# Ledger of designs, part 64: designed miniproteins, single chains, continued (3)

Each design is a single chain, and the fold is of that chain. pLDDT is the mean over its residues in the fold that is shown.

## One batch from the design tools (miniprotein)

Design m10208
Fold by ESMFold2-Fast:
Structure m10208 (fold): chain A 84 residues (1-84)
Amino acid sequence: TADQDIDLAQQYLSQGNLGLAASYAGRAVRSGNTDYRAQAYRIGSQVADSLGDRSTSLLLLSRSYELLGDYQRSDQLRQQAQSL
């Protein structure tokens, strides 16, 4: 389930296992639940940041805010990514 995928992604992220964190977050992003999808994108952003991919990190975080209805922060993050 998406909640279990989020819990596992967060656990693996905290352990530094970026591959499994990304895998479980990727499963959760396909959820029909908007809150779980937003959490999945946020975890994906943290994985990308840990890998040094700041552009992807900002774009995934932007998508998380967009799903939560924070269009202003979403737009600001997209603009930051484009400036990198």
Scores: mean pLDDT 89

Design m10209
Fold by ESMFold2-Fast:
Structure m10209 (fold): chain A 83 residues (1-83)
Amino acid sequence: SLSDMAKKALEVAKTAPLETAQLVLSKVASYLKRKAEELGDDETAEQLTKLQQQVQSAKSKEELVKLAEELVKLAEKIDEALK
């Protein structure tokens, strides 16, 4: 599921170096954005666009963990819409 992918990205945010975590979270956010756009969920797609920008500008692991937790919530919302 998309939420399982996002939960793995959250683990990376907790355990990997900052730059690696940013790369992984940005890729997952980009993928989820495409899925939200395919579903016509413009609100979730916009939230994911903002999240991806925040990930790229993040300066601490603490910030990335918080963003990854938000990514998990958005992934769960998309998974629910795909049922």
Scores: mean pLDDT 86

Design m10210
Fold by ESMFold2-Fast:
Structure m10210 (fold): chain A 81 residues (1-81)
Amino acid sequence: VSEPSEQEIKAFEEEVKLLAKELGLELSDEEIKEIAKEVAKEGREIRESGEEISSEEVGERLYKLTVEKLKKAEKERKEKK
């Protein structure tokens, strides 16, 4: 599987951090980075899968995936406390 670049991960870290704040989630920088890596990896997999979608559509898909992963982290946190 293709690994995302450090620049791609950093770009997604900023987006994930903003979305986590919007959702009121207290995530560590490490947790944010993990989600950012996963989202960046998904973007690479979309390109490698041969899906002929626009960059805008890729961005929207990755944004939805990021929100989903943040909500999953919130659920896990709520279910433990």
Scores: mean pLDDT 72

Design m10211
Fold by ESMFold2-Fast:
Structure m10211 (fold): chain A 65 residues (1-65)
Amino acid sequence: IEELEKKIEELEEKLKKDPNDVSTLKELAEAYFELSQRFAELGDNETSAEYTKKAMELEKKAVEL
């Protein structure tokens, strides 16, 4: 989880510099999906659902650009 959180932080910083970077948006969405799966495995279904929603919003933004 710690490695995944660090990856998300780095991708968010990259997206902050280039908000329309489709590749970064897709990578960030994938990272949030992975984080969602990890929380589901820990039994935290509420946090898992929140990260799934964030991932879906990022994917939608990437497709609509």
Scores: mean pLDDT 79

Design m10212
Fold by ESMFold2-Fast:
Structure m10212 (fold): chain A 61 residues (1-61)
Amino acid sequence: MVDKIVEATARVIAEHGPSATLRQIAEAAGVSLGTLRKVLRKHGIHTKQELFEFVSEKLGA
């Protein structure tokens, strides 16, 4: 699940830049906003900024 969210986040940022929203990320990952929030909380991610940092670490930057 989390790997799918990482991939979706990277794609949405590439397409929409700083205008990227959690809603767009959830739709790109094929999940609801509620599911996205639940998965992120399980990994200690509470903000969009923390999600971006997590994705950066996963992609080796």
Scores: mean pLDDT 78

Design m10213
Fold by ESMFold2-Fast:
Structure m10213 (fold): chain A 77 residues (1-77)
Amino acid sequence: EKEAEEAGKYLVEKIVSSTDPAGVEGLLGGIVENLKLNPDPVWREAVIKALEEALKKVTNPGIRAAVRRGIEALEAI
């Protein structure tokens, strides 16, 4: 749980500092595919919370769209 929270904070920092919506979409797509192959409900929940937090800080429309799609994909697992 604590490790998942720290990884989530790192993910927020990466997304907030990004200027590449396609890169963010690729990163989140990789996380989704990994979770489909190796289910981890604690990590999945931590990623969803991290993405919700990133949406509060990101103003770039492309990055916001990528993050929203990531949340939808994770919630569908």
Scores: mean pLDDT 82

Design m10214
Fold by ESMFold2-Fast:
Structure m10214 (fold): chain A 91 residues (1-91)
Amino acid sequence: SLEEEIKKYKEALEYFQKTLDAAQAGDLSDEVIDNAKKAYEITGSEEEKNLLKAAELARDRDPEVAPLVATGAQNLIDKYKKKIEELEKKL
């Protein structure tokens, strides 16, 4: 249903926000990876998969990639907020 789709995107937004907050705090830990992974499991799109990969790279090899994780999370937050607004107008 439309309500179920809205709920799904709101849940994904929660995990994108947690990923953004952690990346901005300079926390390149397993928590960043876990949040990105949960968001990917909800939406299943390539943008979320790329965010997960960037977060893993920042944690394991290149901490300087952390700003890209933050940017990616913010872009996905903006994208899904607009999508939710469009769907809510149809309720």
Scores: mean pLDDT 80

Design m10215
Fold by ESMFold2-Fast:
Structure m10215 (fold): chain A 100 residues (1-100)
Amino acid sequence: HMPDLSKLTDGEAHRLAVEAFERNDIDLLLAIVEYYFERKDVESILFAASYILGALPRLTPEQKERALELLRKWYEENRDKFSEGEKAFFDRVLAELEAA
């Protein structure tokens, strides 16, 4: 059962992401990443991308492909909003997802 993310405060969504990561609920973690994309909050998306990297050894091929598709699409649409350091971070995230 997926919680209604639209009813959460930013702090509640952040805590839920931490809980999902800790309990190995990768599907919930990916849903929260999608929620951050809808909010277009660069800081929250960078935070969520870090959790995806941390979860990488636990991702199925399907979850990895979905994470790569979501992160790549959002990054390509918003590349101009990132600093050079943030671009380097995302290039690394995408490369690690593709290699795994």
Scores: mean pLDDT 73

Design m10216
Fold by ESMFold2-Fast:
Structure m10216 (fold): chain A 96 residues (1-96)
Amino acid sequence: MEEIRERLEEAKEKIREAKEKYPEVAELADEALRHLDEAERKIDDAEEAERHLSLAEEKILEAGAKASPEVAAELQETAELVDETRELMVEYLRER
């Protein structure tokens, strides 16, 4: 679980940076951050944490789809980080 927490913090920092650089994605970035916070809060409930990671990924990709190509590239990288974290949660669920 510590690795998942580290990845969540990294994803949150990347989203905060994108929000600061690109105010046009701020609303969707805030929604993604809320879902990442809920995933961290629900980390002991791997199914709920995975659900919130999926929702965060969806919001990040939605922001990228509406943004310029440069913003889309940064958000795509962040979405990949969240997806990797979600896969770790799925593995954790299967191990349990």
Scores: mean pLDDT 80

Design m10217
Fold by ESMFold2-Fast:
Structure m10217 (fold): chain A 110 residues (1-110)
Amino acid sequence: MSLSEAGEEFNKIKDMAEDGASEEEIREKIEKLLEKLSDELIRELLEDILTVLEHAIEKLTNEELKKRAKEIAERIRELLESEVIDRKKAAEVLLEFLKLGVEINKYSEE
């Protein structure tokens, strides 16, 4: 799987989360995606997500959402500092990222 294909698959999971799919369904989809990816591709995906989070942190006016975004970004940085990616921790952090995205979208619909 290429980085582009990994990004497309992750965006499909993001769309499912925005459409109200259960936390269990989203977790299973993330875990299956990570099983298909090399450690290097997981690093690249996490780096792309970290960039998205850093831009969101700069634009967020809600202090609680900003704090949650910073906490998720820090967890991604810790994963990237490891020589081997912990796929279970990566799946958990990606799930939290998608949950944060759903909450941000609810606040931006005003």
Scores: mean pLDDT 81

Design m10218
Fold by ESMFold2-Fast:
Structure m10218 (fold): chain A 67 residues (1-67)
Amino acid sequence: MKKITRERLTVTVTAPDGSTATAEAESLRIEKDGKVETIDRPAELPDVPAGSQVRVERETEEKEIEE
């Protein structure tokens, strides 16, 4: 049996002039036969001007697969 847990993090930065930049990070945790493997994909954040608004959204998905 294989268990996969996916977490996605979306960061949206809105500057005072109304311009918007989005960065995404993703992590995967794979568990099979007592072995755990984690794959991380870090977000590259844009320059954040003073007075910017930052919004963070998280999604988590878990799936079990029979092999």
Scores: mean pLDDT 72

Design m10219
Fold by ESMFold2-Fast:
Structure m10219 (fold): chain A 69 residues (1-69)
Amino acid sequence: SSQDISRQISKKLHDISLDMDIDYYKKTGDRKRLSQSYRDVGDIYDSMGDHDKSRKYYDKSRSIDPNMP
């Protein structure tokens, strides 16, 4: 279910510290690293089959840095 996928992704993000990195980069204003971190989150959602959330995080990444690959 969507709730189960979200819980699994939250645990995976915590394990690789992406959630903490995103909060840190938001506080410091490091736009490039924030954009890269959102891209990484998008890749995780995509790998888990949650394409809607993957797209939202890719869009967040590009809204911060439109030149992100």
Scores: mean pLDDT 77

Design m10220
Fold by ESMFold2-Fast:
Structure m10220 (fold): chain A 77 residues (1-77)
Amino acid sequence: DEARKKLLELLESQGGRNEEKVEELLASSPLSEEQQVALIELLKHLHNRDLEGALEAARRAGLDPEEVREVFELRLS
């Protein structure tokens, strides 16, 4: 749930447009550096509407791919 919670926080923080705010949110989390990098990659794939890339990044972040698919669909719908 930590990775999912941070993904939602990043989406609420204007989709990562503020790089400093994104880093602050991730640094205050109990997530590993690898999970933080994977979440940033996930946001890039969501921005580019790349579902396959987003699902792969989600697996590295420790997120359930089904949850990420739902977020992807909601964001694009």
Scores: mean pLDDT 68

Design m10221
Fold by ESMFold2-Fast:
Structure m10221 (fold): chain A 86 residues (1-86)
Amino acid sequence: SSYDKILELVDEFRAAAEAGDRERLLKIASQIVDLVVSDPSLTDEEKDRILALISRALQAYRAGDLAAFREAVDEIKKLIEEAQKK
């Protein structure tokens, strides 16, 4: 399902940030956004919340705040896992 691919990409997003690979980070973020927006099983509220957290993660990364980045990534993962249970 697209949820499994999103979770895989979220783990890769975290790995790219920890490696300092900004180009890869931005490419993965774009891929997550595309999958989230196009997934009909996610509600508009779930989509908006996930997109806001991706934005928060990117802002935290830009600021060098890896703790805030990890918190945003963990929250994205939790939201996708909860949506997958339904």
Scores: mean pLDDT 87

Design m10222
Fold by ESMFold2-Fast:
Structure m10222 (fold): chain A 90 residues (1-90)
Amino acid sequence: MAEEIRRRTEELVERIRELGKKYGVPASVTEGVITGVEMAALYVIQGRVDEAIKVLQQLVKFLEAKYEETGNPFYKEVAELYREQIRWLE
């Protein structure tokens, strides 16, 4: 389990960085989004899967709101990646 969450988190972080470059978002935005993924991974490693899911759900809501405000597809695509991670944890 720990190796699987680490690999999935590394892949997700790299995908978020690529999307940030593709859609021209500032590095500060990309870093903030990545911090959320890393926090969720830490909860999974600690056996606190429910807390990890809660963090990811809150991040999805934040990203959906930012997509409505900005129209930038980065926020929509990252929200979809977070939903996939939630589905994997359920």
Scores: mean pLDDT 84

Design m10223
Fold by ESMFold2-Fast:
Order: sequence, then structure tokens, then C-alpha cells
Structure m10223 (fold): chain A 80 residues (1-80)
Amino acid sequence: MKTTTRSLTLEDLEKYLGDKEKAKLISERFEEIKVTLDEDGNVTRIELTIDGRTVIIDTNGVKLRDILTNIALSLRERER
């Protein structure tokens, strides 16, 4: 399986989420978001850096949009 690892920019987050406010919320919370994508754009690994700590999550090819949407929803609930 061919995979590509890249750091997500604010522009990438906006593109995948289709929502600038959700993209900004994620970008402001995490110092770095690095994803490993397969040829179909499914996430096989996500690395989240927050407050100098990196959390690595291996997945079975989940859609990047779905992961990012769930992260944004979780962050929004905490800010209430």
C-alpha cells in the first residue's frame, strides 16, 4: 500500500472539513497535526501534538474528514 505522511495546514483543514470555523478551532488547539494517508486519502495514522505531547493513533483507513469532524465536535463541547 502506498502511503504519504504530511502535516496539515489551516488551508488543508478548511478543505477537508468544508468549515472555516471548525478548521480554525482545530488549528488553534493543536501545535501540529500529521497524517499518513493511503492512495484513496484514507487515514492510516494520525499524530496530534498538544502542549508539547504527541499522541499517535493507528487506524484502518478512516476518512480524514470524519476524523477531523469528530475532533472539532469534541473541542467545541469542551469550550461550552
Scores: mean pLDDT 76

Design m10224
Fold by ESMFold2-Fast:
Order: structure tokens, then sequence, then C-alpha cells
Structure m10224 (fold): chain A 85 residues (1-85)
């Protein structure tokens, strides 16, 4: 959700951004894979069609109940990536 991403960006403090960046650094071995997946998910969720979203869910075996948690988790990582210097 574009609106959700904008709202999270407005409400994130400098301290919260630092904590998220530290979390990403700890996962360096899998960071590239996680970021690639997160970027694909964000692009489909914000700019993709319903058909592309369904194809994405099928490709990665994501159920509707898992999608909401995934969106929330990914939005935080993507905002850190997007807002990072």
Amino acid sequence: FKKLAEEIRKNLTEEELEQMIEGLKRSTSNLEEELAFAREAYEILTNGSKEELEAFKEKYGIEDSQLELLVQSLARFLIVSELGS
C-alpha cells in the first residue's frame, strides 16, 4: 500500500531508522536476496495488477493470511532502503 508506506515514513524516528539499519546489517549473508524479494513485492503491491499479485503469491506460495504480515514486514525494510542516505 502506497498510503501505508507514506504513513510509516512520516512516523519513523531517526532512532527507529537506525534500529532497522542495524537489523539489516546483521543479515548480510542473506541481505541481497531479502532486498530483491522485498523490492519485487513492494513494486507489485504498489504498482502491479491484481493478476501480477496473484502470480506473485503462487510463485512464492504466499497465502492471504500471510500476505498482510509480509506487507507490514517488507514495508519497513523498503522504507529503510528508500530513505537511507
Scores: mean pLDDT 63

Design m10225
Fold by ESMFold2-Fast:
Structure m10225 (fold): chain A 101 residues (1-101)
Amino acid sequence: LAEEAARAAREAAEKLKKNPDMSLDEAIKLGRKALDALTRAANDPSLSPELQLDAGVAAGLVGIGIGVAKVINDGKEAAEVIGIAAESAARIVEEGVRRYG
């Protein structure tokens, strides 16, 4: 369900914001958890095409954030980058659920 994907992205964003001293591996793990939930929503045929598209865009943003974090290779910068991506992803899916869910 799209609400689960929105929650996963929101939880990732909040944890990354509250724990900026986390390791690179921990930051990437939180980003991957959000990415997995968003990817499942994007491929869920029970959701409207609009919600699937919103989840797909949100998944793409988190994926880019993780990729950039790996290139930076620093835990604090990774947490910030993935956190920004997860925050944007959460807003996209939350708005999609409000309009189409």
Scores: mean pLDDT 83

Design m10226
Fold by ESMFold2-Fast:
Structure m10226 (fold): chain A 89 residues (1-89)
Amino acid sequence: SNEEIISILEYMLEQTKEIKRLVEEGRLDEARRNLASMVAFTRHAASQLPPEQAARVLALMDEVEALLRAGRYDEAIALIERELAREKA
């Protein structure tokens, strides 16, 4: 449902902001654990969605993960915020 997708996106946004904070504080091992947890949670949550919605969430997660690994934190945040705005429209 739209509500479930919004909840997943809000969780991803919160975790992405936390990962940025941890990296800025030099807490790289904690940042890596938070990324792994976000990926695991998102995959589990996506399994409860219809296949088309699951594919969209997983594609977004892959793009966010790639941006975070590249150190492009503000771009990852902006991407999630844009998708969240679409789902709330």
Scores: mean pLDDT 88

Design m10227
Fold by ESMFold2-Fast:
Structure m10227 (fold): chain A 67 residues (1-67)
Amino acid sequence: MTVEELVEKAIEAIKAGNREEALEYLDQLLKSGKVTPEQALKVYQAAIENGHEEVARAALKLLAHSS
């Protein structure tokens, strides 16, 4: 699965309310080391808009590790 596919899967899981699945995709994205700030911010915005505080915090960590 590409980084782009993982980003879309994370957002899909967030919108579906699948917190655990979203966190697993975020962990994979963090381990990839290839996430752009724009991709990390997109995931963060989706988490905030859908009221997922834990996922939003994970996405902020992803953003902090983005180049």
Scores: mean pLDDT 83

Design m10228
Fold by ESMFold2-Fast:
Structure m10228 (fold): chain A 114 residues (1-114)
Amino acid sequence: SVEELLERLEELGEEIEEAKKNKDEEKLKELLKEMGEVALELLRAGHPSATTAVMSIAAMLVELGDKETAIEILERALPYAEHPEAVKVMIEAIKAGKSAEEALKLAREEYAKK
């Protein structure tokens, strides 16, 4: 259910913050990949506001050097995204070698255009 997926997303968010505090990069990557799968399931279940969660997860993966997984998750989100142009902007920014911060900023600016 959407409710169970939202609970799992919250739990993973807490585990991610703990992994960041412990500087456990391998655990952080594992948790982000799992969180990405949950966010994609939410999008497929008709929860389009999970688009912002997917963008945030992708930015964190880019920051950790896993650009390939970030792009894969964003491309898989694209058909279900609330604002697909914001997702496209983020994919292009990452492919162009922009930082996680810059890619997320550009995506959020596009999303905010409504």
Scores: mean pLDDT 86

Design m10229
Fold by ESMFold2-Fast:
Structure m10229 (fold): chain A 90 residues (1-90)
Amino acid sequence: KEKERKEVVLYVAKGLDVAALIFYGKFDKEEAKKLVERAKKVDPEEILELMTMMVNGADRDEVIERLQKLLKLSKEEAERIIDNIRAGVK
């Protein structure tokens, strides 16, 4: 079933995206576990859109607000993620 296959691909991509957020956010083991648990409740397409916004140079404040809303991150944590990801893709 084509729809189910697309959903599986999105869930795999979500796992990789969350791992990237943990790495670039410099989260410790306990903070990483909390982020993974919060991310489980977020739609995979919303995580994909968020990653696309960060890589494609969307407005920094808009990305920070979306990180805070979707993953319950602090402003400092969200700023750390976006700044490190954007440095890494240059």
Scores: mean pLDDT 77

Design m10230
Fold by ESMFold2-Fast:
Structure m10230 (fold): chain A 80 residues (1-80)
Amino acid sequence: SKIVEEFKKLKEEFLAKLEEIIKAEKDPEEKKRLEELKEIIEGLLEDLLEQLEKEKDEKKREQVLKDAKEFLEKELKKAE
């Protein structure tokens, strides 16, 4: 599915960008907070991916992808 493939790419790109932010962070407490945030978001994205793979309604799948994009863009902006 195109939507599932787009979601997988979105997940990989987000986690890669967040990892770069974590590696650049020099404050040990902030670095730990970002590492914990990464683990939480990774788990949420894995759950959403499983839901997308089981969902048969294309409109619902498109909505999940859109909501995930908006959520991740907001989280990256906060982490920067």
Scores: mean pLDDT 84

Design m10231
Fold by ESMFold2-Fast:
Structure m10231 (fold): chain A 61 residues (1-61)
Amino acid sequence: FDELLEEVKDDPAVRNAIEQARAFLAAGKEEGARTVLQGIADYLRLKGRPELAEKVRELAA
């Protein structure tokens, strides 16, 4: 998560969504966290950041 936050520090929306996924994991809501991370990965692919999208997708697995 910290590595991803550093990679996306120029996109506050993505950064905020990653923090939300971390909060879901801390609360034991793994399915919710996975859904958020999948959405971020799809968004990053559309933005032309496929390497970063793959890293986020791996966290959702």
Scores: mean pLDDT 76

Design m10232
Fold by ESMFold2-Fast:
Structure m10232 (fold): chain A 84 residues (1-84)
Amino acid sequence: VSQQISRTARISSDTSQRVRNSSSRDQIVQALRDGARRMPPVGSQLLLRTADDVSRSTDPLDQLKDRAVDGIGRAVRLTRDQLL
């Protein structure tokens, strides 16, 4: 249980950093999908939905990064709540 929470926090940190360092929408989408593969099912599903939303958006890159980071945060909270 504690190990899953620690792994989720690390995946979140890694994925958020990759999103912040992305220079294109495609890189943000790929970072979210890669993060989703490493997360438990509930968090994974939310990250995949966030990736799909970002992939269909025409918003500026900075807004896409903010949206992606918010999605990662929500996925972590949802995963933690399920594990508790």
Scores: mean pLDDT 81

Design m10233
Fold by ESMFold2-Fast:
Structure m10233 (fold): chain A 60 residues (1-60)
Amino acid sequence: APGLYRALDEKVVDLATGERLPKGTLIRVTRVDEDGILHGVSVETGNPVIAGEESVERVP
């Protein structure tokens, strides 16, 4: 579901740089694709990111 998420591990990928983002990175998720990949943007940089569902938790 769209919303604010936090990285649980270093498996979130910054699509602008190709780098893995640190645990604790905040992500605004905009969509989930058919493969269960979360698509969004890094709150800190605004860069597009992707993450697996198991690698993030929803922030209230």
Scores: mean pLDDT 82

Design m10234
Fold by ESMFold2-Fast:
Structure m10234 (fold): chain A 77 residues (1-77)
Amino acid sequence: MEEAREKAIQYVKEAIEAAKNGDYTKASQYFAKASVYAIEAGDLEAARYFMEASLAAQNGDIEKAIEYAKEALKILE
């Protein structure tokens, strides 16, 4: 079966790229997907960071969204 951790890492990288391209709606959605897979991987701390990244992206705070996403990546990598 696919590793949930790999899916979480994949979606957060897609979210960071969407955020850098100015697509804040897609960034927020991809961060939310990364959070779901982080929960499935058993990493609740990474999931919390991805949820905060999703909220920051919705509020247009892209610098904060990317910062939270990078902290979650350090946990999952």
Scores: mean pLDDT 83

Design m10235
Fold by ESMFold2-Fast:
Structure m10235 (fold): chain A 83 residues (1-83)
Amino acid sequence: MKKEAAELIRRAAEEVQEVDPELSEELREVARMVEEETSKERIAEILQGVVDGLTMLEKMGKASEKVKEIKKKLEKLREEIEK
């Protein structure tokens, strides 16, 4: 669960590197935070923050299809964590 979330966040960072280098760097830091976090509630909040960031990129027309797919997978993981 945490490892899968961190891997998806790192993939998102790679995909956005060319269009938003600052977001890419932040996503790499967030992936490390997720791996170190022990609270399910905090992990869910972190994943929501990532989804919100990717949603903003999508609204700006800068999100690739791969970014949209990663966002969908992160939303699914967040729902699984909240159970």
Scores: mean pLDDT 81

Design m10236
Fold by ESMFold2-Fast:
Structure m10236 (fold): chain A 68 residues (1-68)
Amino acid sequence: KKHTLSVKVGVAPGSDEYTVVVTDEDTGVKEVRVVPRLAPGESLTVTVELKLPDGSVLTVDLVLRAAV
């Protein structure tokens, strides 16, 4: 089946870390990953697995990059 994913990136309160929230909009399943804050020009690949109610797993690879 086709799934629509949304990705939200924010700064965790009181930390030098980004919070990445990946949501499957069809099921409402969410996964949250906390990653270190990147220096300008740095990048980080984050892998997120969403476990769906039907037992399926969606694997999402995200590349985060700080602007130079």
Scores: mean pLDDT 74

Design m10237
Fold by ESMFold2-Fast:
Structure m10237 (fold): chain A 86 residues (1-86)
Amino acid sequence: GPGIDLLVQELRQLIEDSYAAARAALGADHPELDALRQEHLKRIEDLVDDITNVNPPGNQQTLQMFEDLKQQIRNDFAATVAALQA
């Protein structure tokens, strides 16, 4: 499978794409979107730090952790857009 750097790039791209889509859907700048973007970027940094500084999980566990983060990014941006459109 892809190395950790490629998985990190995929997560960062998903955050940026989700952020851009949310901004386009809302038609205005919302500080909640900026905060959510920064929170998810920090979660990626924390995950990378954990897997490099602690006994690393196996490849399958690492892939699952990245898939869980992808789902969390999608869910959080969708929920925030829905809340701000109400």
Scores: mean pLDDT 81

Design m10238
Fold by ESMFold2-Fast:
Structure m10238 (fold): chain A 100 residues (1-100)
Amino acid sequence: MAAERLLEIIRKAGAGDEEALRFMLAMAVAVARRLGEEVREEVIEEAKRTVGLEAPSEEEQERALAFLEEARRSEKDEKRRAVLEALLRGSREFADAAAA
């Protein structure tokens, strides 16, 4: 399931996997754009400082967003779907956490 793959990516990012961290960064930047806040530069600078990652490309951001949309549509668990919808809508709590 697409949602299981997303959870695997999140776990790998938590363990320091560079490719997974890059995907999570691209996803965070794409979501921040939906919030209308300039959190993008702060998130990119923190990622560069912490793990030496380059800024995610527009293509990487679009790919991450498309993956989230597909995961939301194919997710059958109501709680997991609600979390994916919250991420895609850009909750205030997510914006506050990303800016901290």
Scores: mean pLDDT 62

Design m10239
Fold by ESMFold2-Fast:
Structure m10239 (fold): chain A 86 residues (1-86)
Amino acid sequence: EQPADAALLRRVAAAKSKEELEALPGVEFRGSFTVGGPDGPDTIAFFGIHGLDADGRPGELQATALFDVTAERVVAILPPHAAALV
Protein backbone atom coordinates (compact mmCIF):
# COMPACT_ATOMS: atom_id res chain seq x y z
CA GLU A 1 0.00 0.00 0.00
CA GLN A 2 1.13 3.57 -0.72
CA PRO A 3 2.41 5.37 2.40
CA ALA A 4 0.58 8.53 3.47
CA ASP A 5 1.64 11.71 1.64
CA ALA A 6 3.90 13.29 4.27
CA ALA A 7 3.93 16.70 2.52
CA LEU A 8 0.12 16.79 2.44
CA LEU A 9 -0.11 15.73 6.11
CA ARG A 10 2.32 18.53 7.09
CA ARG A 11 0.17 21.10 5.24
CA VAL A 12 -2.94 19.73 6.98
CA ALA A 13 -1.26 19.97 10.42
CA ALA A 14 -0.20 23.59 9.72
CA ALA A 15 -3.69 24.72 8.58
CA LYS A 16 -5.22 27.65 10.50
CA SER A 17 -8.72 27.71 9.01
CA LYS A 18 -11.41 25.40 7.66
CA GLU A 19 -11.09 27.18 4.29
CA GLU A 20 -7.34 26.43 4.17
CA LEU A 21 -8.06 22.73 4.77
CA GLU A 22 -10.80 22.67 2.08
CA ALA A 23 -8.36 24.27 -0.40
CA LEU A 24 -5.82 21.43 -0.03
CA PRO A 25 -5.92 18.84 -2.87
CA GLY A 26 -7.35 15.51 -1.73
CA VAL A 27 -8.75 16.90 1.55
CA GLU A 28 -12.56 16.71 1.94
CA PHE A 29 -14.91 17.96 4.67
CA ARG A 30 -16.74 14.96 6.14
CA GLY A 31 -18.76 16.50 8.97
CA SER A 32 -18.64 18.04 12.43
CA PHE A 33 -19.59 17.27 16.01
CA THR A 34 -19.88 19.28 19.21
CA VAL A 35 -17.80 18.34 22.26
CA GLY A 36 -17.93 19.65 25.82
CA GLY A 37 -14.98 21.90 26.64
CA PRO A 38 -13.85 23.67 29.82
CA ASP A 39 -15.44 26.93 28.55
CA GLY A 40 -18.51 25.27 27.02
CA PRO A 41 -19.34 23.46 23.76
CA ASP A 42 -16.77 23.46 20.94
CA THR A 43 -17.28 22.39 17.34
CA ILE A 44 -14.79 19.92 15.84
CA ALA A 45 -14.82 19.52 12.06
CA PHE A 46 -13.36 16.34 10.57
CA PHE A 47 -11.74 16.03 7.17
CA GLY A 48 -10.82 12.98 5.12
CA ILE A 49 -7.31 13.06 3.68
CA HIS A 50 -7.32 11.07 0.44
CA GLY A 51 -4.58 12.50 -1.74
CA LEU A 52 -5.14 12.60 -5.50
CA ASP A 53 -4.49 9.90 -8.07
CA ALA A 54 -3.00 10.44 -11.56
CA ASP A 55 -6.46 11.49 -12.85
CA GLY A 56 -6.91 14.11 -10.11
CA ARG A 57 -9.52 12.02 -8.26
CA PRO A 58 -9.49 11.34 -4.52
CA GLY A 59 -7.53 8.17 -3.73
CA GLU A 60 -7.75 5.87 -0.71
CA LEU A 61 -8.44 7.45 2.68
CA GLN A 62 -5.02 7.99 4.29
CA ALA A 63 -5.95 9.86 7.49
CA THR A 64 -8.64 11.96 9.18
CA ALA A 65 -7.92 15.46 10.50
CA LEU A 66 -9.81 16.98 13.43
CA PHE A 67 -10.07 20.79 13.23
CA ASP A 68 -11.07 22.83 16.30
CA VAL A 69 -13.30 25.59 14.88
CA THR A 70 -13.00 27.79 18.00
CA ALA A 71 -9.19 27.48 18.29
CA GLU A 72 -8.77 27.56 14.45
CA ARG A 73 -6.21 24.72 14.63
CA VAL A 74 -5.89 21.10 13.64
CA VAL A 75 -5.87 19.24 16.98
CA ALA A 76 -5.39 15.66 15.74
CA ILE A 77 -4.57 13.63 12.66
CA LEU A 78 -5.94 10.10 13.08
CA PRO A 79 -5.36 6.90 11.07
CA PRO A 80 -8.37 6.17 8.80
CA HIS A 81 -9.66 3.25 10.94
CA ALA A 82 -10.04 5.60 13.96
CA ALA A 83 -12.44 7.97 12.13
CA ALA A 84 -15.65 6.25 13.40
CA LEU A 85 -15.91 8.17 16.71
CA VAL A 86 -19.33 9.84 16.14
Scores: mean pLDDT 71

Design m10240
Fold by ESMFold2-Fast:
Structure m10240 (fold): chain A 61 residues (1-61)
Amino acid sequence: SLLDRMVEEAARELGLELSEELREEAIAFVQGFIDAGLVESEEQALAFVRMYLWLEKTYGK
């Protein structure tokens, strides 16, 4: 899906190893915002993906 591609791209940009669990969590997080009508563009969706993965890289334990 488009979200799968975005998650893979953002993970590469951040130098983050993407597990299947992290991929699913990132997609679910962004999909929640899409379903709520808070995301109207591909650029906004990518920004939410980047935010989630950056937080996971920086503060995830």
Scores: mean pLDDT 81

Design m10241
Fold by ESMFold2-Fast:
Parts: sequence; C-alpha cells; structure tokens
Structure m10241 (fold): chain A 77 residues (1-77)
Amino acid sequence: MIPKEKIEETAEDEIAAVEKELGVTLSEEQREEVRKIIEEFAKVFEAGQEGKVSREEYLKKAEEAAQRIRDLALSEK
C-alpha cells in the first residue's frame, strides 16, 4: 500500500510542475482533484508492482493521469 504522504508528495510535485508550465495557480478544488487522480494512479502502480499490469498499460494509465491533471489546470469551471 502506498502511504498517504507519498501520494501527497507526488500530487504536490505534479501541481508545482503544471503551475510552472502553464503559469497558473490551481484552486484548492483543483488541488483536491489532482490528489484524487494521483490516488487512483497509485492503485495502478501497485498493480504494476504485483505484475498484474503490463508496462504498456502502466504507461497508458500514466499518460491518462497526466492529461487529466492538465485538463483540470486549464479548466476554469
């Protein structure tokens, strides 16, 4: 099980990267959605560690998570 601290650290890193790339500041609601996306992806990461997910599927899920984060950062609603 991935600890909550690791999920929070990963979410903060992703938020900081997106904020720098797009020149925006995410709202608290957007930050919470990023944490949820990272938490969902953590389950895929665990499945990958257990050999239940292929490298190709893992990379696909990682790209989907990254795109969802970018869509949230660009969403003003």
Scores: mean pLDDT 76

Design m10242
Fold by ESMFold2-Fast:
Structure m10242 (fold): chain A 63 residues (1-63)
Amino acid sequence: SFISNLSQEEVLKIGEYLKQNPDLQQQVRQLMQQLQESTDPEKQQQIQQQIDQVYAQILKEVE
């Protein structure tokens, strides 16, 4: 998936950005919780895509 293809540097940048943006960090945590609680593979893919989109947006903002 998108996340598994991120470099270590990109992962660190995303983490730092989330620490500076607590509302967005909470949104990501809620999505991750929904992903873990879901038993529907289609719903899991949709939630994962939402998480991937948030991370992609962060990367655009941090370069």
Scores: mean pLDDT 81

